Designed miniproteins, single chains, continued (2). Designs and how they scored, part 68

Each design is a single chain, and the fold is of that chain. pLDDT is the mean over its residues in the fold that is shown.

## One batch from the design tools (miniprotein)

Design m6499
Fold by ESMFold2-Fast:
Structure m6499 (fold): chain A 60 residues (1-60)
Amino acid sequence: SLKEELKELALSLGLSEEDAEFAANMALSYARQHGYDREKALEVARKISEEILRARELRK
């Protein structure tokens, strides 16, 4: 499913299981709300994942 692809992308970028689930859910919700296709949903998931990684790095 698209959600699984988004989660796998987040995990591949180094996110934890919990953060990857969050990123995938947020990207999927955003994509559905705005009528984004699969490619744009993956782009949104990447951006969310990068922001989470940045926030984790700055806080620890």
Scores: mean pLDDT 80

Design m6500
Fold by ESMFold2-Fast:
Structure m6500 (fold): chain A 60 residues (1-60)
Amino acid sequence: SSELEKKMEELQKKIDELSEKTKEALAAKAPKEEIRELILEEAGLTLELMGVYVEIKEAE
């Protein structure tokens, strides 16, 4: 569980960093392709985070 909790924290940190990056890209009127890539990356990490959350809950 400690390893899964650490992985969850690491994933959350990456999601937070990508969210800020997406916000900055939107404010800077970055190309739509760059914004799309950032959104897809955040979506992928969010799905992985949900998977880790399920594993933690199953271990409880």
Scores: mean pLDDT 85

Design m6501
Fold by ESMFold2-Fast:
Structure m6501 (fold): chain A 56 residues (1-56)
Amino acid sequence: METVEFVEEIVVDGVRATVTHTLNAETGEVLDLRVEAPTEEARAAAEELNRPVMAP
């Protein structure tokens, strides 16, 4: 089974956050989601914004 990673950068309240999606290359299924941000608040906000993508 092959996986691909998609990295996107989003800005929440002027703070840049990086979201990494690990997808099944064949099905497009989201296998993992990792959020990195300078603050806990920005990380939580970025995670919340991307939650609908994990649960289509």
Scores: mean pLDDT 70

Design m6502
Fold by ESMFold2-Fast:
Structure m6502 (fold): chain A 63 residues (1-63)
Amino acid sequence: SEKERKEKEVLRAEIEAGAEEGLARMYGSSMKIEGREKEGEEEARRREEEARERAERVRKEAE
């Protein structure tokens, strides 16, 4: 049904946001200690922010 499709889209967007958040935390923790992949950390944080905003928009549209 349409309701199930919307719920699936919300779940997928939230899973993607969580995955990007996890990656950003890994880069922030590990790369800051080693100091070699600073650009990777900054890019991961940007991706986390974008994915989080996308998940929030999908949630609003599903309601």
Scores: mean pLDDT 69

Design m6503
Fold by ESMFold2-Fast:
Structure m6503 (fold): chain A 70 residues (1-70)
Amino acid sequence: SLKELVEKALEALKKGDKETALKYLKEALKLAEERGDLVTVASLEYAILLLEEGRVEEAIRILENLLKDL
């Protein structure tokens, strides 16, 4: 499920594994796009951007807020 992918991404980030987190977030993004969930798509795209810029704590905050709505 989309929720499980985001939870696994957060677990990876807490372990310092950014590559694994990005893989799960990109899978979650594809699933959200297939569902037409534009709000979830925007949150996932922003979290991916933050991670690619090294802004890990901000990405975690976005993902934790997203999980409350999933």
Scores: mean pLDDT 86

Design m6504
Fold by ESMFold2-Fast:
Structure m6504 (fold): chain A 105 residues (1-105)
Amino acid sequence: SAAEEAEELRIEGIGYAKKGDYEKAKEKAKKIEEIAKKNPENAEIWNELGNVYYALGDYEKAIEYYKKAIELKETPAAYYNLGMVYEKMGDKKKAEEYYKKAAEL
């Protein structure tokens, strides 16, 4: 499925980011972005796109795509991921707010 393809691309993209191969990680992110554009109502694909940008340290794009996922479908995973991004950005108050939302769903 489209979501399964996005998950595989996310695993590869995060793997490249962890190795410092940011160009290949971005190529995987762009492939997920094209899948998301073809399946714009699938929250899981937008969340996978956010995960790769988070691994790349592109926190603004990670927030954008996690919020898109939440707009389509509120999940504990997407709120938890927003909490992690705000924590990395030093916004402890927003991080705690989103972690609480994840726990309360």
Scores: mean pLDDT 90

Design m6505
Fold by ESMFold2-Fast:
Structure m6505 (fold): chain A 70 residues (1-70)
Amino acid sequence: GVEEAKELVKKALELLKQGKKEEAKEYLRRAIELSKDNPVLKKSIEQALKELEKGNDTAALSGLHEALKV
């Protein structure tokens, strides 16, 4: 559910702070799966994952913080 998705986003943020980008991406992919019932949250996490894949870490971090406000 949405709360489990947000917990995974928080763990991904902790991993990104530690430089563990691949582990963070895994947590974000799982969070997307758990966000099916909240399209706004799902899109925010998907966009943040795309920014990480492009190397836009600052944009990804900002997007994940915004996702947690949904």
Scores: mean pLDDT 83

Design m6506
Fold by ESMFold2-Fast:
Structure m6506 (fold): chain A 66 residues (1-66)
Amino acid sequence: MTAEEREEVERIARELIERNGLSDEEVDRRIAELTAKARLAQRRGDHETAAAYLEEVRRLEEERLA
């Protein structure tokens, strides 16, 4: 992961958080970050890594309800 890629991931994550409203919940923030990482991995052609991040997002969402 390069510095430029990291900055892009942060920007995407911030945009997702902003559109869902400001939340100080660590879980919500982590979900946004993982979703951004999945999109970045997909851009690199790492579909397996992207799928892994999305699966983790789903697990975190389920855990949030518990």
Scores: mean pLDDT 69

Design m6508
Fold by ESMFold2-Fast:
Structure m6508 (fold): chain A 75 residues (1-75)
Amino acid sequence: GPVPSAPLSEEQVEAVLEALKRLVEQFIKDGYTKEEILELVRSAVKALVNAGLITPEQAERLLEEIEKYIEELFK
């Protein structure tokens, strides 16, 4: 199956999460709403899956973590 040969390592998936967190912070500074940021990060993660860079399982984990981060930042 394709999962054991995923192009991104565990370390690289963590780097993607950190990059998404930085993008979220930048979007907040640029005046984007919570809903707009959620759409943007979901779109970005979906693009990574479609490009074969991450698995659907990695995508679910990334979305869970980044959505949690967004919830904690928005006041």
Scores: mean pLDDT 79

Design m6509
Fold by ESMFold2-Fast:
Structure m6509 (fold): chain A 106 residues (1-106)
Amino acid sequence: LLAEAEELIRRAREALRQGKYELAVKLSERAIELLRQSDMSDPAVQEALARALIVLGLALDELGKLEEAIKKFEEAARIASSLDTITGSVLLTSASSLLSSTRREL
């Protein structure tokens, strides 16, 4: 599940980079579903979930779905803040920055 979810996150980021926002939404949503079926006590699963939520939020922001994007960034920040890892700290900073930026667009 984790490896499949991480592959979907990578594809979602590539879709986002290519401007394929609807595809990025679909891929990141699928990754999130797989991660929620995984062991949520595993920090690697939590880190992947935060990354998937950030990608989903970015795609939603690009599609003008600002309120939905904000909710995804908020969830990513909550998950990342509970992680005592370097990756968790980076994810928290990214999610918090994106949350602030997206809220200003409302």
Scores: mean pLDDT 81

Design m6510
Fold by ESMFold2-Fast:
Structure m6510 (fold): chain A 56 residues (1-56)
Amino acid sequence: SVIEMVGKHDVGLSTLEEIEEFQKLKKEIVEKLQAEGKSVEEGRDEAVKKVLEMLK
């Protein structure tokens, strides 16, 4: 689930809106990286890093 995924990465998201924004950003980054031939796992890690930077 989204909550379990957020918990696994310890991103500190607590509201539904924050979770929705994370999912949207993650999807965009994964799609972009897949178009470049990158793996889904690499895109996921990049999305988490970017969200953490935005939450600073």
Scores: mean pLDDT 63

Design m6511
Fold by ESMFold2-Fast:
Structure m6511 (fold): chain A 88 residues (1-88)
Amino acid sequence: SLEAETELALAVMVLTIASNIAKKEGREDLAKEIDELRDKLVKAFQEGNYEEAIKILEEASKLAREHGYDDVAKALENIAKRLKEIVK
């Protein structure tokens, strides 16, 4: 689905931005966790496992919120909600 692929592209962009912010702030371990979640998300999409993709987005949103990246967390939560509607 083009809609699902668009949501993946947005999620990858948000996670890449979050990783770069973490690196700039000297939070290298956090950046690695974000990069690993991004890679897992891409793999889940490649495998057509949208249930796993949604779980990864929710995990990433929680991680972002725990570290004070509230706008990132909100963006990822909104992507997860839209993806749930797309894949039904």
Scores: mean pLDDT 90

Design m6512
Fold by ESMFold2-Fast:
Structure m6512 (fold): chain A 65 residues (1-65)
Amino acid sequence: SRAREEAAIAFLQEEFGLDRSTARRVLDAIRRHRGDVAAVARELGLSRADTAIIIERLRRAGLLD
């Protein structure tokens, strides 16, 4: 839902200090690649370690499908 998407964006802004546009790009990449850490990291130009932490924290918060 949009409410869950907005909650995930807000979580990324608060926990990781991302701006809204970056948080949205991160969430879109995670959804596009179905949580594949390596694929998300390559698309966003992030380290695999940072990408894994972001995905794990979103899953633990119940913000990923």
Scores: mean pLDDT 87

Design m6513
Fold by ESMFold2-Fast:
Structure m6513 (fold): chain A 60 residues (1-60)
Amino acid sequence: ASQEEIDEGIKLIAVGVAKILASKGKLDDVREMAKKLKEKGWTKAAEEIEKIAEEEAKKL
C-alpha cells in the first residue's frame, strides 16, 4: 500500500472515532487522541479530528 493509502485509512478511522466521542461531549478525549496521533506522525488524521473537537466546542 502507498503512504497516501495508509494516511487516508488512518484518517477515516480517527475521524469516525472522534465523531462518536464528540457526540458524547468527550472533547478532551478527542484532543488527547489528536496529540497521540501527532506524536506517531499521523499529522493529517490529528488535524482532522482537532477540527471536529473545535466545531463541537463552538456550539457550546
Scores: mean pLDDT 78

Design m6514
Fold by ESMFold2-Fast:
Structure m6514 (fold): chain A 79 residues (1-79)
Amino acid sequence: SELDRLVEAGERAAELLEKAGIVAPGTAKVFRNAMRKLAEEHGPDAAVRALESLLRFAEAQGAPKEVIDEIRRILEEAR
């Protein structure tokens, strides 16, 4: 489903940030659950905005270029 695709995309993006040391271990699972809740309560566009916010957060924290590029790809595929 579109919802499952968005949730999986968010988990994958957050996992990249965990592996890069930008966010704490376990953040990906928390973000996945938050994205599911957002999509269920406010529609899939709210989940897309959350993923866009995660990308902006990663850029602001100085995540490696390759991590930023992969998160951007994940976001584009999830839209």
Scores: mean pLDDT 85

Design m6515
Fold by ESMFold2-Fast:
Structure m6515 (fold): chain A 68 residues (1-68)
Amino acid sequence: SNKEDLERIYEEYSKDERIKVERVGDDKLVLTVLGDVTYLTGVALRLIGDYPNLEVKIEGDKIVVTGK
């Protein structure tokens, strides 16, 4: 489910020192990437590939992940 996938993403990326993960309500995560644009792009592409049921958007230094 979208909720279970968002919790999995939160658990995985909260362990990454280059990423700050924040919950925004029950259906949205914001990942602030402290690394460079190459790292940000790699994370976003992995999320798009692994979670086709979620919407993944790049907003500056942030990756926004929401349920569709």
Scores: mean pLDDT 85

Design m6516
Fold by ESMFold2-Fast:
Structure m6516 (fold): chain A 92 residues (1-92)
Amino acid sequence: SHQLEQLAKQLQQTLESQGFQVKAKVEGTTLYLEITAPDVKSLIALALKLIGFGFDGYSVKLKIEGLTLYAEITAKSEEELAKALQELIADF
């Protein structure tokens, strides 16, 4: 979806403005993130926000290595993934 790719790019730009280094990719209804945080507090805040989606009907896989977070967020539909992306953008 072109809309999902645009939202992923907006998320990348938003997080980069906050000092993160971001690679974001959408495939189907899954968002793939590789994010390096500027500090531990920023990493924890991001990780907690992503974990929260796991309680809201999304599937979340999370891996942390140092200050780098790898995440896969799978929604039940492209519309639900767009909502998750918009929520992430609004939170930062």
Scores: mean pLDDT 89

Design m6518
Fold by ESMFold2-Fast:
Structure m6518 (fold): chain A 90 residues (1-90)
Amino acid sequence: SLKEELEKLVKEYKEKMNEFQEEIEKLPLEKRNKYGKKGQEIHKKFVELVDKAYEAIKNNDEEEAKKYLEKMKELIKEVEKLVKEVEKEV
């Protein structure tokens, strides 16, 4: 179901964001602040998408729900890209 997919994406995002936090902690403070700010911007967008996806699912709007779930997947990929960028800085 779309609700189960949403819950799975939220879990995957939390796991990837945790990996990101662990990697940035290895950096000097200035670089950690730079990457932390990027992470905060992604997090703000992700929270907004979760709320919109929940509303669409509640309203049985499958097309809108799928749109927001796809955008959530894109943000998860952005977190994965940031993790790889941070790994190169260590």
Scores: mean pLDDT 87

Design m6519
Fold by ESMFold2-Fast:
Structure m6519 (fold): chain A 77 residues (1-77)
Amino acid sequence: MSEREIEQKAANLLTAAGVAIAAAEFSTDPQERADAIKTARDLLNEARELATQLSPEKRQEILAAVDRLEKRIAEVE
């Protein structure tokens, strides 16, 4: 993959993780919440792995976004 393709894939994974976290935040069902959190964590882990293939500046940007989303997950658990 080109660096541009990796950046785009990481951005898409972060967007999908944010959607999953929102689903968890609004769910009243413990199982729906747990499933959404698991999905979000899997997506964030994939984004972290892709970030290792990016330049330091782009990597920091992706990792900062991952950190923000991880904090949202901690608030929902």
Scores: mean pLDDT 85

Design m6520
Fold by ESMFold2-Fast:
Structure m6520 (fold): chain A 103 residues (1-103)
Amino acid sequence: EEEERRRQLLLDTARFVLEAGKRIYEAAKKSKEEGKKLLNEATDRVVQRLREAGFERGAEAVRKIAEDTLKDIDESTPEEAGRIAYGAMQEVAELLLREAERL
């Protein structure tokens, strides 16, 4: 079923985001620039996967969350940056899980 394939993609992407969030958290605590780099790389991968699967609105929402998060990181300390980045990844994962529940 197409819906089951799309649901599985959202669940797999949510898992990826949570794993990436842990790595971004640790990187950002040590270096805001490294944290921002990993956040951008993870965001690009998620946005690409969502667009290829036809979740254009989800992709736009994820990009906006990342852009807002990057601004917050620039205004924060390295320790705060890690927490902010992790929170953003949690928000992205929640968005993906809600989309999966609707299928």
Scores: mean pLDDT 84

Design m6521
Fold by ESMFold2-Fast:
Structure m6521 (fold): chain A 84 residues (1-84)
Amino acid sequence: HMGELVVKALSGYNPATGTYYNPKLTPEEAKKAGEILLDSLRAQGVSPEAIEAVEKGFKEMIENNDPSAARKGFDEAMRIDAAE
């Protein structure tokens, strides 16, 4: 899942080894990654409601250093998309 990869990347997960490392993303780098993801979803025609859920979760993850918030937002977005 794309949301899992984004959350794990921002929380210091290394997918090549399956372990966590702790790269320090600056707030600027984290915001840039989030904007790239949101722009990609908009380009794919994902609904505004689903995009808002992803944006909220990503914002909460960055502001509170809580990777579960981004995942929760992505899960809500998938629920909204599936309900079409």
Scores: mean pLDDT 61

Design m6522
Fold by ESMFold2-Fast:
Structure m6522 (fold): chain A 73 residues (1-73)
Amino acid sequence: MTDEEEANYLVELAKSKDPKIQEEALKRARELFNEGKLEVAKKVYDALAQSEDEDIRNAAAIMLGVASTELKR
């Protein structure tokens, strides 16, 4: 799976109406962020920031800010 393919797959999980599936996408995005795949992680966090679940939305918004800052370096 390419980085783009993985990003697209995780964005689809992030758009799920099931908070458990969105939590899985959030966990995988954190793993990608830790691997230095900031662009891929940012795309997934951006999708998760639109979540109806407040905890997922807040966690994603924080990580989106961090990833965006790292990408400007």
Scores: mean pLDDT 79

Design m6524
Fold by ESMFold2-Fast:
Structure m6524 (fold): chain A 63 residues (1-63)
Amino acid sequence: MELTRRGEELLKRAEEAFKQGKYVEAQFYAGTAYVLFLEAKDDEGAERAMNLAAEAAKKVKEA
């Protein structure tokens, strides 16, 4: 399994969900991407995914 590529695909889906106001979906995809980047030892990807998951979680609490 290409963990970094899968993480980037899920991060892109999370970004699209966030743009569409689907914050629960965005949080789920970003959280999954974070785990995949950690397994791939991609610290930069993990940070990007973690930040998006946190922003989505904040929006869920505000909705």
Scores: mean pLDDT 81

Design m6525
Fold by ESMFold2-Fast:
Structure m6525 (fold): chain A 57 residues (1-57)
Amino acid sequence: GDAATTARARAAAGGAAAAGEFLGVPEISKLGQEGADSPTAEEARALRDRAGELLGA
């Protein structure tokens, strides 16, 4: 995707990482951090979605 789409996806994943840290759930934090570091928007979104499933379950 374009750079703006990738940056937004990474930012969303970073938000999930922060939420995981706040909740003390290392799995959520790790997934969000991996998403924030992802080279593509699709990878960042996939990792954020996994973190979101743990947050919303």
Scores: mean pLDDT 77

Design m6526
Fold by ESMFold2-Fast:
Structure m6526 (fold): chain A 70 residues (1-70)
Amino acid sequence: SKKQKILELLERARAAETEEEVIALINEAGNLGLEEVLGDIAAIGVSKGYNVKSIVEAVKNAVVKAKEVR
């Protein structure tokens, strides 16, 4: 279900040990059309000290992809 996938992505984001893993999760959420979870994954990445500019750029790209799926 959509709710189950969102919870899975959030748990994976909390467990992420690298910036690359967080960016990959943002891209996955975008490809699935899950625009609503992008902000939460980004916030987790920023809270871990990862690069804000890289995360923001990934979110911008993921929003475009999410809109194409819908």
Scores: mean pLDDT 87

Design m6527
Fold by ESMFold2-Fast:
Structure m6527 (fold): chain A 58 residues (1-58)
Amino acid sequence: GDEEIARRLEELARRALEAIRRGDLETAQKYLEEIRSLEPENPVLARAAIAEVERAMG
């Protein structure tokens, strides 16, 4: 449901940010792609997560 999509988006964003902190940009990009694939399910939250991860990448 919507709550599960929101929780998944939070977890994917968290993992992407952790990968960025480690300098693992390849893994961060894979999580970012997963977040993008969920945009149709929750566009507002997915776009916020994408923006956060992209800002962290530079």
Scores: mean pLDDT 86

Design m6528
Fold by ESMFold2-Fast:
Structure m6528 (fold): chain A 69 residues (1-69)
Amino acid sequence: AKAEAEKYAAKGKEALKAGDFKKAKEYLDKALAADPDYAEAYELLGELILAETGNEKAAKKYKELAKKL
């Protein structure tokens, strides 16, 4: 459900701000499991990939996916 996706995306965002990339990934995966079309979760996954790996191309691809939803 969208409300569950929003809850998990918010937790993922807080974990990302704290630098806990493992928890951020777990929460964002749960957000997408609750709503695969939840655009903010894809945007946050892009931010996670950029912060964890520095891969700007992969990060941009997730942000573009979010814009299509």
Scores: mean pLDDT 81

Design m6529
Fold by ESMFold2-Fast:
Structure m6529 (fold): chain A 75 residues (1-75)
Amino acid sequence: SKVEEAKKYFEKAIEALKRGDYPTALSYFEKALKYLEEAGDEADENLIREVYSALSFLYRLKGEIEKADEYYKKS
């Protein structure tokens, strides 16, 4: 399912984040978000908020403050 695909990419993103691979983590969190958006009402709201929080953090690290603030408001 789209939810299971999202969870798979979320797990990969967390693994990348744990090893300090922020570009890879960002890519996987964006992939997870795509699948959560495709899942719609079937998506876990806690997982969506967690992905938004992670994206906010990672875009802030990249210096993309406006995009980071957008995701922060959704978390």
Scores: mean pLDDT 87

Design m6530
Fold by ESMFold2-Fast:
Structure m6530 (fold): chain A 58 residues (1-58)
Amino acid sequence: SAIQAEQQEQLDFVRRIADKAAALRAAEALVANLEASPEKDPALLAEAQALVARLKAE
């Protein structure tokens, strides 16, 4: 769907952020936005949550 395509594009954008602190802030904001979305893709939410966990572990 168009919503899922937009969410995937947002996740891909966050993955391309070279600055770790900026990437973490963007990933946390994306997770919050996905959780608040009534039409969220659970697979994309899980991927965004995994990205936040990975960035925090580094």
Scores: mean pLDDT 80

Design m6531
Fold by ESMFold2-Fast:
Order: sequence, then C-alpha cells, then structure tokens
Structure m6531 (fold): chain A 97 residues (1-97)
Amino acid sequence: MLQLRNLHLQADLASGRLDLSGQLSRPASQGLLRRMLQNAFAQLGLQIARLDVALDSASGDFHASIQFAQPLSAAQAQQIAQHFRQSYNADVQLSLR
C-alpha cells in the first residue's frame, strides 16, 4: 500500500478547492497517484470537477490541486484529512481558508 509522508492539505472551503502536497514513501507513477486520489475522494462521496497532479519521481515529492464540484464544509475537510491519516498512514497537517 502507498504510504504518504508530510502531507499538507490547504482547503479553500467557499471555492471547493483543495491543494495537497507531500512525499511518497515508495516509488510510484503520476498515473497511480492520480488514480489513488480519485478513488479516495470517490470513497468520501466528493465529486471532482478538476484534478491536476505533479510528481517528481526521483524525490517522491508531489503536489495535487483538486477542484470539487461543490463548496467544502470544514467537516468535509476534516474527513479528508482523517481518511489520509487512516488509509495511507499519513502525517497530515490541515489548514482552512
């Protein structure tokens, strides 16, 4: 299973935007990371309007920008953070705007 390290979530609640940055603990492709994020948000019942992913395969450093179809609540942002902590053993920092 992919493990995520030093995960930073920045949620803009009113716009429904989430910026995600961190490191992969194991080598993975950008396509695998994209699929993982799509599956995670689908499990949370969140509809993605746009997903942009950048991965440096040498370092494992990644950044993802997610635009949801709906505004986010603070509770939904917390559920996203908790999902990544539990499902990917991630150290997660969450900030809200």
Scores: mean pLDDT 83

Design m6532
Fold by ESMFold2-Fast:
Structure m6532 (fold): chain A 92 residues (1-92)
Amino acid sequence: SMEIQEAIERAKRNLEKRGLKVELEVEGDTLKGKLSGLTPIQITGLALYLIGYEIDGAEVKISIEGDTLSFEIKGLSPQQMLEILDYLASLK
């Protein structure tokens, strides 16, 4: 989706402006991400936010190593992908 690709580019630009290193990829109903340079509060908040998508039937995998959080979420609707990307774009 063009809208999803534009949301990815927006999230990447916003996070990179805050000094984070960002990898974001969409394949079908799967969203993958890797964010480096996160604070402990950002890691905790992001992990809890993403795990919440399991309530809606998504499969969530999260790995945390130091200041880096990697995730893979399967079974997302296009609306849920946009919601996650908007959350990432507004990460404080």
Scores: mean pLDDT 88

Design m6533
Fold by ESMFold2-Fast:
Order: C-alpha cells, then sequence, then structure tokens
Structure m6533 (fold): chain A 68 residues (1-68)
C-alpha cells in the first residue's frame, strides 16, 4: 500500500539522518542529508501531502545541522 511504501521511505531517510549525525565530514553529512530529503519527498509524494512533508524535512534537517 501507499502507506507501507511511505513508511519504508521514511525509515530509509531516518537511517541517512543518523549517518549524517554520526559524521564529522561536512561533505559526507551533506550527502546523507540530501539522500534523506530525497526519500522524505518521495514518501510525501506517495501520501499526497507535500506541505506536511516539507515542514518535516525542514525540522529534521535543522535538527541534524544543530547537532554539530
Amino acid sequence: SAMEEARRLEAEAERHLEEAEASEDPDVRNTHINRAVSKLREAGDVLGDKARTEARIAELVARVRAAR
């Protein structure tokens, strides 16, 4: 189902955010953040709720960047 696909994509995004938080290399961090954002946008497209998805992306990216 669309909900199962979105959940899988969000789980993949969370793994990338965890890798970004663990990395001290800005290029590696940005690569993982970009991959997470891509997965979250794909999940939002599947669910049809772009505004909520963009708000969640902004929140999670800010969290990861603040962790340095």
Scores: mean pLDDT 79

Design m6534
Fold by ESMFold2-Fast:
Structure m6534 (fold): chain A 65 residues (1-65)
Amino acid sequence: SLQELRDQMAQYVERGVQALRDGRLEEAERHFRKAIELAEQAGDPDSARIIREHLQRGLERHRRE
């Protein structure tokens, strides 16, 4: 169902955010990419865009240091 896709998407975003905080960039990227795939599968381009932007900002923050 659409709700199940959205719930899974939220779970992967949470995992990605936690991985970014831990400095585990490859894991964060995998989790966010899975969330983006789920957003696209759900036909939700706005969520896919927001998740992609969040990943980019997170990676950029780590590169600045």
Scores: mean pLDDT 85

Design m6535
Fold by ESMFold2-Fast:
Order: sequence, then C-alpha cells, then structure tokens
Structure m6535 (fold): chain A 57 residues (1-57)
Amino acid sequence: SAYEKLLELYKKDPEAAKLAAMYLLQHGNEEEKKEAEKFLKEYFGDDPAVQTVLSKR
C-alpha cells in the first residue's frame, strides 16, 4: 500500500517521505490520499507545512 511504501521511505529519508506523501495527498487517488493523510498525521503532525496542507484539503 502507499502507507507501507511511505514508511519504508521515511526510515531512509524522512524529508523525501514527507514530500511524497504531500504529493499523493494532492494528486493520488482517494485511497492514496487517505493513506497519505494518515501517514502525515502520524509522522509529521507537528510540522506547520503539513498542518497547513491538511487544513486546505
């Protein structure tokens, strides 16, 4: 799933995982958007940029 792929990327490169999740949140299908939102809330919930993107969605 998209969530598992983001978790694997996060362990290697957290910044790349954040950008990939933000990309999926805007351009993915509905399942990918839900998984990206869940990932961002769990791993980047305190990031102001992430909070802003989630609020505008």
Scores: mean pLDDT 80

